# Ledger of designs, part 74: designed miniproteins, single chains, continued (3)

Each design is a single chain, and the fold is of that chain. pLDDT is the mean over its residues in the fold that is shown.

## One batch from the design tools (miniprotein)

Design m10565
Fold by ESMFold2-Fast:
Structure m10565 (fold): chain A 80 residues (1-80)
Amino acid sequence: SLADQLRAAFAPLSEEQRAALIRSLEETGVLPVPSEFYDQLTPPLLAAGAVFQGVEGDHALFRFADPASRDLVLAALRAA
């Protein structure tokens, strides 16, 4: 399932990195993907409905137009 793909893609991240992504997404609606995880995270994020916003420093920025897509990604981050 897409939820399983998202969990697998987030699993290599540290607990600290996942917590930071959760906070950013909850507080700003933006998910700042570190460059080291870009190749692993981009395909399942786009499949989940993420929209690429651009690059800032060493991070690729994604947002979600659909709250259900955002909540799916948040659930996967928490379950990883």
Scores: mean pLDDT 85

Design m10566
Fold by ESMFold2-Fast:
Structure m10566 (fold): chain A 95 residues (1-95)
Amino acid sequence: MEKEIEELVKLAVEKLSEETIKSLIWNLEQAIRRGLTTSVESLKKAIELYAEADKLKDPRERRDLLAEAGQLLYQGEDLSPEDLERIRKLLEEKL
């Protein structure tokens, strides 16, 4: 799991703007507080949607993709709340 966490953090930092990373951190904080899990696959898909949102110039379309990405963070069981907290801390250190 450590290698998968490192790859997810690297992917987010390489593809996402600082503002979008902050949005991802906030969504991870919500998931952690609620004791929710996700999967490596779902989090990768969410990061790709966040990256697409960063390319959009229309604030409304951008908001819709960010909402879709946020919903993907609640799918799967591979990543525990403890794993999500580690990802959150690593992302915060890169800001």
Scores: mean pLDDT 81

Design m10567
Fold by ESMFold2-Fast:
Structure m10567 (fold): chain A 96 residues (1-96)
Amino acid sequence: SMELQLTKEKFLALAELVSMEISLQRYQQTGDEKWLREFIDSARAGVEIADRLEKMGASELAQKMKSRIQALISQALSLKPPTDLAQEIQGIQSQI
């Protein structure tokens, strides 16, 4: 059903936001670029899920997810990551 599909996408979106927050915190603690790569992967997945939520009519939830992703991206960029990873993060930001 559409309702079950919406519920699934909602939980997947929240899981990706949590993954982004954890990965960013780990990067701040360790300086290890592997956490930025995990952040980037979660950010890409989160944007795709938010777009699917929007297409399902969950526009308010989709916009809240996109706003939170934008905030986390801005936080990540403020840490002045390596140029290649910064460019990947900016590429994701341009899709929001």
Scores: mean pLDDT 90

Design m10568
Fold by ESMFold2-Fast:
Structure m10568 (fold): chain A 105 residues (1-105)
Amino acid sequence: MEEELKEAAENLKKYAELEKREALVKAVEEALKAIEEGKLDLAIAILKTVIDAILNEEDLSYEEILKKAEEEEKKLKNASEEEKEKVLKKIKNFSDYIKFLLDGY
């Protein structure tokens, strides 16, 4: 889990940097910090929020991303293991897709 989350965060950061989306870069850096500190639910919440913003073409500020991530973290802490697995699979699938795109840059 931790290594997979770190890989997903690194891929998302590279993508956000190439797209010049500074708010997403800062949010992903917060996710990497959360992973380092063992705050995995927070890291998952931030990465999910960043992915949702990209998929929905939302131009969110850093503060808006963190606020949405805080709400997602609260949901994850109360979620079943099945729901947590769905979120992790979404993060992995999107990370793999971004990795494919980065190989084309």
Scores: mean pLDDT 84

Design m10569
Fold by ESMFold2-Fast:
Structure m10569 (fold): chain A 80 residues (1-80)
Amino acid sequence: MSLEENIQRALDILDSLPESQQLALLRKEIEELPTIKTPEQLKLALAVLQAAADRFDLPEDLRAALEEAKRTVEEKLAAM
């Protein structure tokens, strides 16, 4: 499947969950970003998180965590 198809599938799954589970899943994905080792998987995870952030009014702590995770991903991609 294409990267775009994988992003859309992830967003569709997120939309099927209650809001509390959506936020919990987003927090988990942000925390797991440093453990991802392939460029394609990092790009997919970052794109999903950014798309989710556009759809939700995220708490300040979660927005800060997302921005830190984004920097970590960008640094990892630059080091690859």
Scores: mean pLDDT 72

Design m10570
Fold by ESMFold2-Fast:
Structure m10570 (fold): chain A 87 residues (1-87)
Amino acid sequence: SPLDKTKEAVEKLLEEALADPSVSEEQKKELQEIAERFIEALENKDKELLREVKRRAVELAADPSYSEFLRHVYAVIAMEAQEIIDS
């Protein structure tokens, strides 16, 4: 299903970020918590939780202290959350 593909894409990005030694332990923990909440919201079709995840992901995607890769990961999460909110 489209939701399964979205989950797989986010889980893959999470795995890549967690394996990256340039990402701090604090940033890894934050991403893991956001990704877990995103997946929970997808499984439960919780649009309010998706809005909260999107809001936080948009903030982090714009944060210049985060690497280009991490900002990209958050941008993908925000975009995917919005598509489901709009459906």
Scores: mean pLDDT 86

Design m10571
Fold by ESMFold2-Fast:
Structure m10571 (fold): chain A 80 residues (1-80)
Amino acid sequence: MTSEHIQTLEEAIQSLEETKKKIKENPYGPVTVSFPSRTDGRSFLVEETFVTNSEKEAESLLKSIDSQIGIHRRELERLR
């Protein structure tokens, strides 16, 4: 796996942690989430915007973000 993929994972984790903080401060409204993607041996971040209209939706999104952060951290640990 390339150093580019490691960098993409690190950037994704930082972006997800920042988004998680924003959701906790403001659980309503649009939030932009960055996902690591890999195509043709290249790693890059893809941004997607979600709108949360309830505390329940915000909680579900936070759980999803926590799960994704965990996956990315485990992948980084495996690479290092």
Scores: mean pLDDT 71

Design m10572
Fold by ESMFold2-Fast:
Structure m10572 (fold): chain A 61 residues (1-61)
Amino acid sequence: MSDDEIRQAIRNMEAAGVSLEDIALALAHTVPGLDRQTALELAKQSKDADDFLERVLSRLS
């Protein structure tokens, strides 16, 4: 999954009113290298979807 695909997925789910925790769980299921515990911890540390996106992309670099 590319960085742009991750960005689009987070944006689409946020626009649909999906919670950050549910966004994190969905990404952990589909993104290689991102496990559920890491995704949930990043969501917990994030103030919004944009902050979560930056943390996810930084982790996968």
Scores: mean pLDDT 82

Design m10573
Fold by ESMFold2-Fast:
Structure m10573 (fold): chain A 86 residues (1-86)
Amino acid sequence: MREELEEFAREGLALAREVAAASAAGQPVPREKLRRAVAGELTQLFLDHGLEDAARKARELVLAGASAQELEDVLGPAARQIEAAL
């Protein structure tokens, strides 16, 4: 459901803010936080552009154990197309 994807995106975006703050402070970023942050940003971007299937795929990949790099490899091309159109 869209509501579940919106919650997933919200949680990931909160982690993305923590990752950004830690990075700015020179602190190490745990891999688990990074992959959840990347997935949250991708899910929100896809939802904002009506790409609910892509948003659902981002969540499914995280639940299947995908790394931040695997998320970028699979969904990065779609995200770049959206960003290039903005």
Scores: mean pLDDT 81

Design m10574
Fold by ESMFold2-Fast:
Structure m10574 (fold): chain A 57 residues (1-57)
Amino acid sequence: SLAEQLERQREGLRAAGERAAAQDPKNRDFILRATEQGVGQLDALAEASRKAAEEAA
């Protein structure tokens, strides 16, 4: 489902953010905050997708 795909993207984004923060320690805080924001957006999309699927069923 789209929700499952968004959850996998969330996990991938977290891993990418952690790796980027490790490679650029000077901007760690900025990178982690941006990653958290992106994860939050994917989480909101997953929630909306789940509700839309339930309403369409």
Scores: mean pLDDT 80

Design m10575
Fold by ESMFold2-Fast:
Structure m10575 (fold): chain A 83 residues (1-83)
Amino acid sequence: SYPPEVQRESLEVLEETLKKAEEYIKQGDFEKAAEVLREGAKRTEHAPIASAGAEHAAELAKQGKGEEALEALRFTREAVARS
């Protein structure tokens, strides 16, 4: 299990990342959405579940799979919340 502070910080980063990525996906800017998601992964590198999930979401966004990217990040947030 993650320490409580690592869990809290990771959830805050993932929440911020989700909001920013969703805005770019709404604009059809999948390249910027992928950049935001990749930055989210870097910001959570000490939380492996959060980092891996955000990186996976970035790859989906780069492929134009916006809804799948957002769903992947939502599942990642749930996994971190349970850790």
Scores: mean pLDDT 84

Design m10576
Fold by ESMFold2-Fast:
Structure m10576 (fold): chain A 60 residues (1-60)
Amino acid sequence: MITDEEVEELIKATGGKLTREQARRVLEYIRKNGIKSVEEAKRIAGVDEEVAKLLVEKYG
């Protein structure tokens, strides 16, 4: 289960570029499937390249 604290931490880490819904969806996807590339992160999260790189760096 994804906690509100984990969602808030990710939003802060991205400089507020993710909405709560986007952050929760991304964390749920990563917890279930992992993440292996910037291109995958961009497709799944619907985010820009900077945020996608951060996701791969932190969770890849």
Scores: mean pLDDT 77

Design m10577
Fold by ESMFold2-Fast:
Structure m10577 (fold): chain A 90 residues (1-90)
Amino acid sequence: SEIEKIVKEIEEALKELEEKLKELGLELTKEDLKEYFTTVEKLSEEQAELSAELILKLKEAIEKKDVEEILKILKEAEERLRELREERAA
């Protein structure tokens, strides 16, 4: 039940991201995600590439219903978000 709730929340977040990309004429691809993260979110090219890769891995894990992989990706995303906050604070 709890895991099903987390999966649904992630699916909803991905759909919201896909809708935002669509409004900009972009698709859920690595190149378009990199453009979104550099242009809208103002990330560096390296940070945008890592973020794009995480989003695509998360989408694949959800499509495969791989709960263990979803949880691993979320942990990686949390660590990456912490690093981004520290870099921006410096």
Scores: mean pLDDT 77

Design m10578
Fold by ESMFold2-Fast:
Structure m10578 (fold): chain A 84 residues (1-84)
Amino acid sequence: SEEETIEKILELIRKYMNSKDPKERAKLRQEMRELIKKLNLSFDELIEKVKEYAEKKGLSPQEINRIIDIVRDIYKELEEEEKK
């Protein structure tokens, strides 16, 4: 479901933020990219939903802002790669 996919993205972002291993971070980032492509949501739509889940999980505003920045970077990468 869309909700399950969004929760999975949040889990991957949290693992990414806590990982110090460049190899693990690259793998997690790739998994996030594939899930974001599958959702076919705009950046604004995904951020609204991710922020809601992060707030529900009790994440700080600072952590939520870091999550938003990571998602923004992924959308920028995907847009640049898919432009002809």
Scores: mean pLDDT 81

Design m10579
Fold by ESMFold2-Fast:
Structure m10579 (fold): chain A 66 residues (1-66)
Amino acid sequence: ASEQLIQLVTEALAKAFGIPLTPANLPALRKEAERQIQEAAKLANLPTFFQNLGLTQETLQLLAAE
């Protein structure tokens, strides 16, 4: 996954868990985000995974354009 995608999923997970992103927890959250992306890819459910995080196709396209 791209660095931008990992960052976005990391932020979405932090929001979902209700935890702030800090230097102390950022590496663990990024690793979890990367793991979940890989797991979703392995199960061929990336679109559903992104939708569950509130990342619609339109949102992903807008983020890719910026």
Scores: mean pLDDT 71

Design m10580
Fold by ESMFold2-Fast:
Structure m10580 (fold): chain A 57 residues (1-57)
Amino acid sequence: SEAAEAALSAVSEEEARRAAALSGTTPKDAAQNAVEAGGSAEAGAELLRAAAEGATP
């Protein structure tokens, strides 16, 4: 979705890759899951950063 793409562009490529690796998915799928959990691209980006740090979203 466009919101997932916006969330991905708001975080670093390294953060997106770490979040994806920790959840066993792709960066785009991790972003989509984060947006669905947060309800917006901005909240999704925040959840992606938290996931990259090893926090559960």
Scores: mean pLDDT 76

Design m10581
Fold by ESMFold2-Fast:
Structure m10581 (fold): chain A 91 residues (1-91)
Amino acid sequence: MKGLVSVAITLEDGTKLTVTAEVEGIEQSAVGRGRARVEPLEDGTQKVTVELELQLDPSQPARRLRVEATLPAKIDRPAEGEARGSVTPLE
């Protein structure tokens, strides 16, 4: 079964980013928050990566997830936004 995972991320410059994806093995929607690692890419865009743990149910172990997205250059980035990205289970 698959669910939607939405991750709200605050970047070091204060930009707020929401990444959403369908994740297999998650039966319900989850919302996480975390700090992201940002690295410049050759084309001037920035890759954002965050790892976090989400516990969907108290009776189940927390799932460790990696969230990745690519953002436009900092000067073209809104203070709040959505990004298309990926959410990958790490277990």
Scores: mean pLDDT 64

Design m10582
Fold by ESMFold2-Fast:
Structure m10582 (fold): chain A 81 residues (1-81)
Amino acid sequence: SMLDEIKELLEEIRSLVENPGLAELVDSFIESLDKMSVENQLAALETIRSFVESQEDPERAAKINELIDKAEEILREMEEK
């Protein structure tokens, strides 16, 4: 399912995260994913993106943001359904 694909992308993001606060935020998002609206999931991804850009090194931030972009694309496709 598209939700399983988003979950896989979030697990991959989690594996790249070094900041413990960001790691906890991503873990909480994964646990709540199936209970959140598409709008809330998009808002959570933007929150993660902002944290990534402020707390992670540029190379790691770039890799994580690429995964966030993929997750956002899937969510926008779900929203247009």
Scores: mean pLDDT 82

Design m10583
Fold by ESMFold2-Fast:
Structure m10583 (fold): chain A 62 residues (1-62)
Amino acid sequence: SEQVYPSIELLVKAAKALGIKDPTLENVEKAIKEGKLEEAAKKIGVSPQTILNAYKIVKDYV
């Protein structure tokens, strides 16, 4: 997937915006389950769907 690298960078940026010190895929999944997707999206200036799509791309890569 040609989008995997930009998707990883986006997820790290989103995790940092939420105050997540360790931006692992597991911690990103936890934030999504906790309903933090809208908050992260607003903080980094993207749609919630953009973060969700990035998560799906990265999950399939690892």
Scores: mean pLDDT 79

Design m10584
Fold by ESMFold2-Fast:
Structure m10584 (fold): chain A 74 residues (1-74)
Amino acid sequence: MLSREELVAFTLEVLRIIKEAAESGDFEGGLERVGELAEKYGLDPEEMRKNVERLLADPEKLAAAVAFAEAVAA
């Protein structure tokens, strides 16, 4: 199981991928990168892709995630 620090790091990397996908319009490539990242962290790639797909389907959640990623990226 991931530590809290690893979970935070994973979440921030996912948010960066979402921001990059939003800027490029390549959401399919973004989801592939999320799957690869999940494998790196020992998580289920399918579950993580599904969670990100749900986030992308909610405009308010997507906007909040992009804003948070921008704040963290500086």
Scores: mean pLDDT 76

Design m10585
Fold by ESMFold2-Fast:
Structure m10585 (fold): chain A 57 residues (1-57)
Amino acid sequence: AAAEAQARQVARNAVLALRGEPLAYREAAARLVRDALVDAGYPLPLAEQAAAQVRAA
């Protein structure tokens, strides 16, 4: 779905921005991405999937 594609793009941009950053920063950013997507009306599973990608960066 379009929402899934948009969430994936947000996660990919965050991953690129956080490459080489310490795990603590990536975890904080992952929580912010999840919360922002939920606040924007995206389904929780999509927001958590995006956050997992950011955390793994």
Scores: mean pLDDT 75

Design m10586
Fold by ESMFold2-Fast:
Structure m10586 (fold): chain A 86 residues (1-86)
Amino acid sequence: VPLSAVAVASPETSVEDLRELLAALPEGAAEGLTHLVIYEAPDASPEQRALAAELAERARALGVRVTVVHSLEELKEVVARLQAEQ
């Protein structure tokens, strides 16, 4: 079964959550992760933006498809489409 993951870069989420996801990416790809959706809020910190960029680059290097969205509405639409494609 294809796996999808969501990374949230916003002031409401911790930087540690993004670092944990980054560290877990190789294992996720080995377990069948096919798509990573990154939500980058307009008011995300520079550290969150840097981690989001690193997540996108590492995921692509592992063969994982990456989608970056800038609003919660876009995130909801992308996640709904991915769930429909499962």
Scores: mean pLDDT 79

Design m10587
Fold by ESMFold2-Fast:
Formats: C-alpha cells, sequence, structure tokens
Structure m10587 (fold): chain A 117 residues (1-117)
C-alpha cells in the first residue's frame, strides 16, 4: 500500500500536480511511516509543499543543493553533504516553506551524526 501511494505521488510530482503529490505522500507516510520509501516520501512531500509556495528559481536552487549533497556523499564528504542540506533548509525557510526547511535540517543532523561515528 505505501509503495503504491509513493508511486502515485511520484507520478503526480513529475506531472507538477504538487497538491495531489503532497496528498499521496501524506497517505503513504500515515499508512507505513517505517517503510523503505518513507524517507523518500517525506523529502518529496517537502518538495511538493515548497513547489506550491516557493518560486521556480528557488526550487531550482534547492534541487542544485540536493545534487551537491549527493555528490558529496559519493565522495565521502559527509560535512559537505550536511552543509548542502543546511543551505537548502535556509533557502526554503526564507522562501516561506518552514515545514520543508525542517525536513532538510533533520536530514543534515542525521548526516552529521553519521560523521561522528
Amino acid sequence: MAQKLYDQGRAAFLAKKYEEARKYFDQALKIDPNSPVAPKAARLRGMSIASLTVSPEDISRVVGLEMRAMSARIEGDLVGEAESYDEAADLLEKSGAPEAAEDFRRVSERVREEARR
């Protein structure tokens, strides 16, 4: 059930139906918050919310920061990954998406905890 709702949310997100995408991701997270897709659903829920309130230019900048974070992780630079998520959170908060900013801050905190191990 959660996987199917995630897939429907992903399809809606790609079609730029952000309100519909948010609804599917909310349903997926309520049905199984511990599913393998839950972290991806939470992140895309945040992006769907941001896409309704944040300018396309600022969304493009957030996507660029997410790509930078992925590149840093591939290179083993967990500090750089966390810093990229912190920058994305700051941008989202300034752009009027504080709930999405909190999701990105939690990801940054998780990466920093990984780096301490």
Scores: mean pLDDT 81

Design m10588
Fold by ESMFold2-Fast:
Structure m10588 (fold): chain A 88 residues (1-88)
Amino acid sequence: MEEEKKKEAERYIKHANKVAEQSGKALRRYGAALGDQERADAAIAEVNSLAEKVKEDPETAQENYDKLVEKATSLIGELARAARAAAA
């Protein structure tokens, strides 16, 4: 029944919230180091949008969670690399 699907979706929602929070903290730190808060804010908004998708649709929670993790990892890597290059 609906309960097993709801438990699986609940698990993905918990993980999505954690990914969004931790990614947001990392992106804010790298944005501050880079001196480009607007770029960091845009990346955080994209991560938050993907996390919201995980919460809204239990049918696609896993798919949306996988997209969230992939995008968050990519954005953090991009900003971390830019911040490292800007450190002089």
Scores: mean pLDDT 81

Design m10589
Fold by ESMFold2-Fast:
Structure m10589 (fold): chain A 80 residues (1-80)
Amino acid sequence: SPLEEEAKRLLAEIQKLAEKILETKKPEDLEELIKLVEKLKETVEKLREEKGSIPEEGQEEALKSLEETKEYLKEKLKEL
C-alpha cells in the first residue's frame, strides 16, 4: 500500500536524522525530527482509516508511542 511505503520512508528518514542529531545536537535538526514524527503519526492514522492493512490493536499502540515520542521531543526542544 502507498501509505505503508510512506511510513517506511518516514521511519528511514527519522532514523537517519536521529543519528545526525547525536553528532550535531542542533535545535533545528530536533525541530525537523519532531515534524517527521508528526508526519509518521498522520500516515499511521490514515493506515488505520484504510481498515484491514494493519491489525487494529497494533495501530493503537503505534499511534500512542508516536504521540508520546513527539511530546517528549517537544519538551526536550524547550529545554534547549
Scores: mean pLDDT 73

Design m10590
Fold by ESMFold2-Fast:
Structure m10590 (fold): chain A 73 residues (1-73)
Amino acid sequence: SLEEELKKLREEIRKKVIQTVSDALIRIGDVLDEAIKEGLSKEEFDQRMAEVNKELLEEIKKTDAEIEKLLSE
């Protein structure tokens, strides 16, 4: 039924969003742990965060494209 298909679609989208957000928070936490343990300078920390932000933006774009594909099918 359409109701069951919509419930499945909602669950798939929710799962992808939660996974993307959780992965982002873990990666940010890893950079903070590295900064504390290794005593990174502000410049080194800013560079690491810039790299993580670039990777997170690409992962967000990928997740958005996957959601768009689900919605268009």
Scores: mean pLDDT 81

Design m10591
Fold by ESMFold2-Fast:
Order: sequence, then C-alpha cells, then structure tokens
Structure m10591 (fold): chain A 80 residues (1-80)
Amino acid sequence: MEQLTEEKFEKQLAELEKKGIKVEVKREEEDGVTRVTITLTDEKLKKTKTLTLYVTDGKPENHERAIAALRELGLRELAE
C-alpha cells in the first residue's frame, strides 16, 4: 500500500472541514524537505490539535504522527 501522500492527506483534511473542523496549513521548505504544520480546530468542542509533517519527494516522512493526531482528535475513520 502506498504511504500517505500530501494529496491524500489534504483530502482527509477536507473531510475534517465538512465535519465542522477548521483546518489551517502552513508550509515551509528547508534543505529540500517541506515542513507542513497543520492546526485542526473543532469549533464545537473547542479542541485544537497541531501536528507537523515532513515531506520528502512528495511523501510524508512522518505520516504516523498525522495518523496518531487524527486518532487523538477522535477522527479514527479519517485516519484510516
């Protein structure tokens, strides 16, 4: 199975927005690695979760942290 790509992850973030979660994405490129900082805010529950991903050659280097963050936010169906 393919690793979680940036595009796949963005699709999951769009699903979160449909569920009333605000998504803010900040991208910074350094030494050929893109650092993506994502802030997820559930406006109904006043929960905020921030996660950082490192993307190399279009693949997240640390996609497991993204999956863990989604699970901790209670969104396991979107974390696969």
Scores: mean pLDDT 60

Design m10592
Fold by ESMFold2-Fast:
Structure m10592 (fold): chain A 86 residues (1-86)
Amino acid sequence: SKSEEAEKLLKEAEELLKTAKTDEQLKKAADLISKAINLAAESKDKKLLERALELGMELLKISKTIDIINRAIGNILKAIGELLDL
């Protein structure tokens, strides 16, 4: 299901956030979070949207560059918007 796909993407993103050494790896985590938000929103899965918001905030905390900061903020705002539409 879309919820199961979103859960897998969020688990992969969480692992990347724990192990990432490069901006390229953090960009990959941001992309996974963004894809998971889309799938969770389509499935109306509040728990997965809340998890995606949490991971977006974790990405923001570890961000060192403006590009990664902007991607993290984008994911946070997207997850909040989708949660408000539930």
Scores: mean pLDDT 90

Design m10593
Fold by ESMFold2-Fast:
Structure m10593 (fold): chain A 74 residues (1-74)
Amino acid sequence: SVEEEFRRRVDEALDEILAKTSDPVEARNLLDQKVAEIAREVRKEHPDIPQEEFNRLVLREHRRALARLDERMA
């Protein structure tokens, strides 16, 4: 599913970010940037998904990723 694809890419980005930095502010900024990049790529690959549905997916997965980042940096 597109949700599973998005989540997989975000989880990969989290691993890369946490390998590069232990600074919470830098990690959050890098995650925000990566989620935006992933959203653009996934949107291109799935142009058939309604905009409102895609926006809800991105918002949900971004919030999940922020919670996961906080957990892993605790």
Scores: mean pLDDT 87

Design m10594
Fold by ESMFold2-Fast:
Structure m10594 (fold): chain A 69 residues (1-69)
Amino acid sequence: SVAALEERYLPTAEKKLAELLSQGKSPADAIAEVVRELVPLLEAEGFSPTQARMIAYRIAQTAFNKLLA
């Protein structure tokens, strides 16, 4: 399920996003980098490249919103 994928990958996305933001990257660049790192992991789970990108972006955006809260 998407919820199980979010639970599994969200901590990794949050950590990477926090690191990139602390290095002075813009939110857009930090999110793009996190997506780029998550895509191969999701493809390894059996998702197509298009599905992997959509799921990765959703996870990265959720991580970003959580860091702002």
Scores: mean pLDDT 85

Design m10595
Fold by ESMFold2-Fast:
Structure m10595 (fold): chain A 89 residues (1-89)
Amino acid sequence: SMLEKVRELVDKREEEIREEAIELAVEKTGLSRETAEKVLDLMETTPGATPQMIAEATGISVETALGAEVAYSLAVMKAAVEALEEVRK
């Protein structure tokens, strides 16, 4: 199945995706790498966490938390598109 292969490729690249998400969050929000890692960990471990909840837990602004969420989503989406392209070849 195409979906199964995409999932396997994304799973294999989990560390790479996390690294890209951290780098992108640092670039777009100006967060330290340490804080960006903490924000991403909270987003993963607290399903349905809002930018406000992340901001309260980490001490960053809501705008910065939203920026980090967007960065994570972009990194995951990029990896999914690349995996889909690889499966289609």
Scores: mean pLDDT 79

Design m10596
Fold by ESMFold2-Fast:
Structure m10596 (fold): chain A 102 residues (1-102)
Amino acid sequence: SHELDLRLIAIALRAIGIILDSEKLKDEEVKKLVKEAAELILEAARLALKSEDEAVKKEALKLLEKAIDLLEKALKTKDIEEAKKLAEEAIELAQRAIELLR
């Protein structure tokens, strides 16, 4: 539980960093999708930290780790269409994590 909680806190901090870095993005649609994905990751991490179910917590953590990696790739790519697809996939993964935790 404590190790899982530390990893969830690390994801939440990375998501906050992405929200701040998203302000530097020039494409308004990419910025909107990246911010939405990062905010959903934060909500999922918050729900996971409140969960008493270690198995559900582990599954949510896996989805959120993949989501945050996709968002970090979205920030680094110069391809607008790739950035949108990466952010949309991150949104889907974060939503799946939220559904598992509710």
Scores: mean pLDDT 89

Design m10597
Fold by ESMFold2-Fast:
Structure m10597 (fold): chain A 98 residues (1-98)
Amino acid sequence: MLDELIEFLEEWAEAGLLALEGKDEEALEVMSEELKEAFRLLLAGKHQEALDLIEKIVKPKIEALNEEELKKLEEKGKEILERLKPKVEELRKKREKE
């Protein structure tokens, strides 16, 4: 379960970077089927519907984790965010110049 949630975070990170490059179809291809629909909603600007769907998928998996697994998930989430920050800024700057 923890590994599935970490995979979720990694898939969303990779898909997000691909989408920032304008590669929306490739972004969808790297995600599992259950997450693709949520991502399609985000790409369509339906942010609240996407968040509601993500919560329905992720919340029961998070609630199944013990306290130590939750800490590992939070640490991995922070690691992914810090890794993404410079790449997201680079891609956004490239988009703003064109």
Scores: mean pLDDT 74

Design m10598
Fold by ESMFold2-Fast:
Structure m10598 (fold): chain A 61 residues (1-61)
Amino acid sequence: SLDDILAEVRALADERNIPEHELEALLALVTSMAEAGVPDAELRRFALGMLDWLARELAAR
């Protein structure tokens, strides 16, 4: 479900020290994509991929 995906994303973002403003933007985007009819499997793949990218980007700074 969307709620399960958002909960997983929040937990992983906390573990990876993703800034709150980046997390809020990602959650808003994922919610918007869900409202547009994107399937849960695609939403999860996108969200986890974006978290991985954000973690690498922040580590490179």
Scores: mean pLDDT 83

Design m10599
Fold by ESMFold2-Fast:
Structure m10599 (fold): chain A 65 residues (1-65)
Amino acid sequence: SMSDGGRRAVNFVDTYYNRTGQPITQQMINDLLSPYSTQSQQNMVLTSIRSYSRDNNVPLSTDIN
């Protein structure tokens, strides 16, 4: 199940890509992870972003370049 942090990050990614058609940049990912102080929490949110990206064909900059 997706955490509340992961859900908020996924909602941002979904909204941004649907409005712009642009890939999610590494800087945007870093900004989404910045509220979380532990590596474990950051990994949980990052996993949610990556799973959403693959399931919905939303490109991440690290997967393109």
Scores: mean pLDDT 78

Design m10600
Fold by ESMFold2-Fast:
Structure m10600 (fold): chain A 72 residues (1-72)
Amino acid sequence: SLSREESIEAARELIKRGQLVDLSRKVIELLESGKADTGLEAARMAARSLGLPPSVADGFVKMMEDVLAEKR
């Protein structure tokens, strides 16, 4: 499970890489506004707001975890 801070850092890195930019921006917005408390919750809400299937959110969380693993 990713903390709020870890999820925001990972999503910002994905934006810098040009990966899933709209989804990443929405995830940061939801976490910073307090509308979501976890990266998974934010990813599911972001995917729904962009008209994407909820399954896309699970893949996005995996991408966030992979980004953070590269930085460890």
Scores: mean pLDDT 83

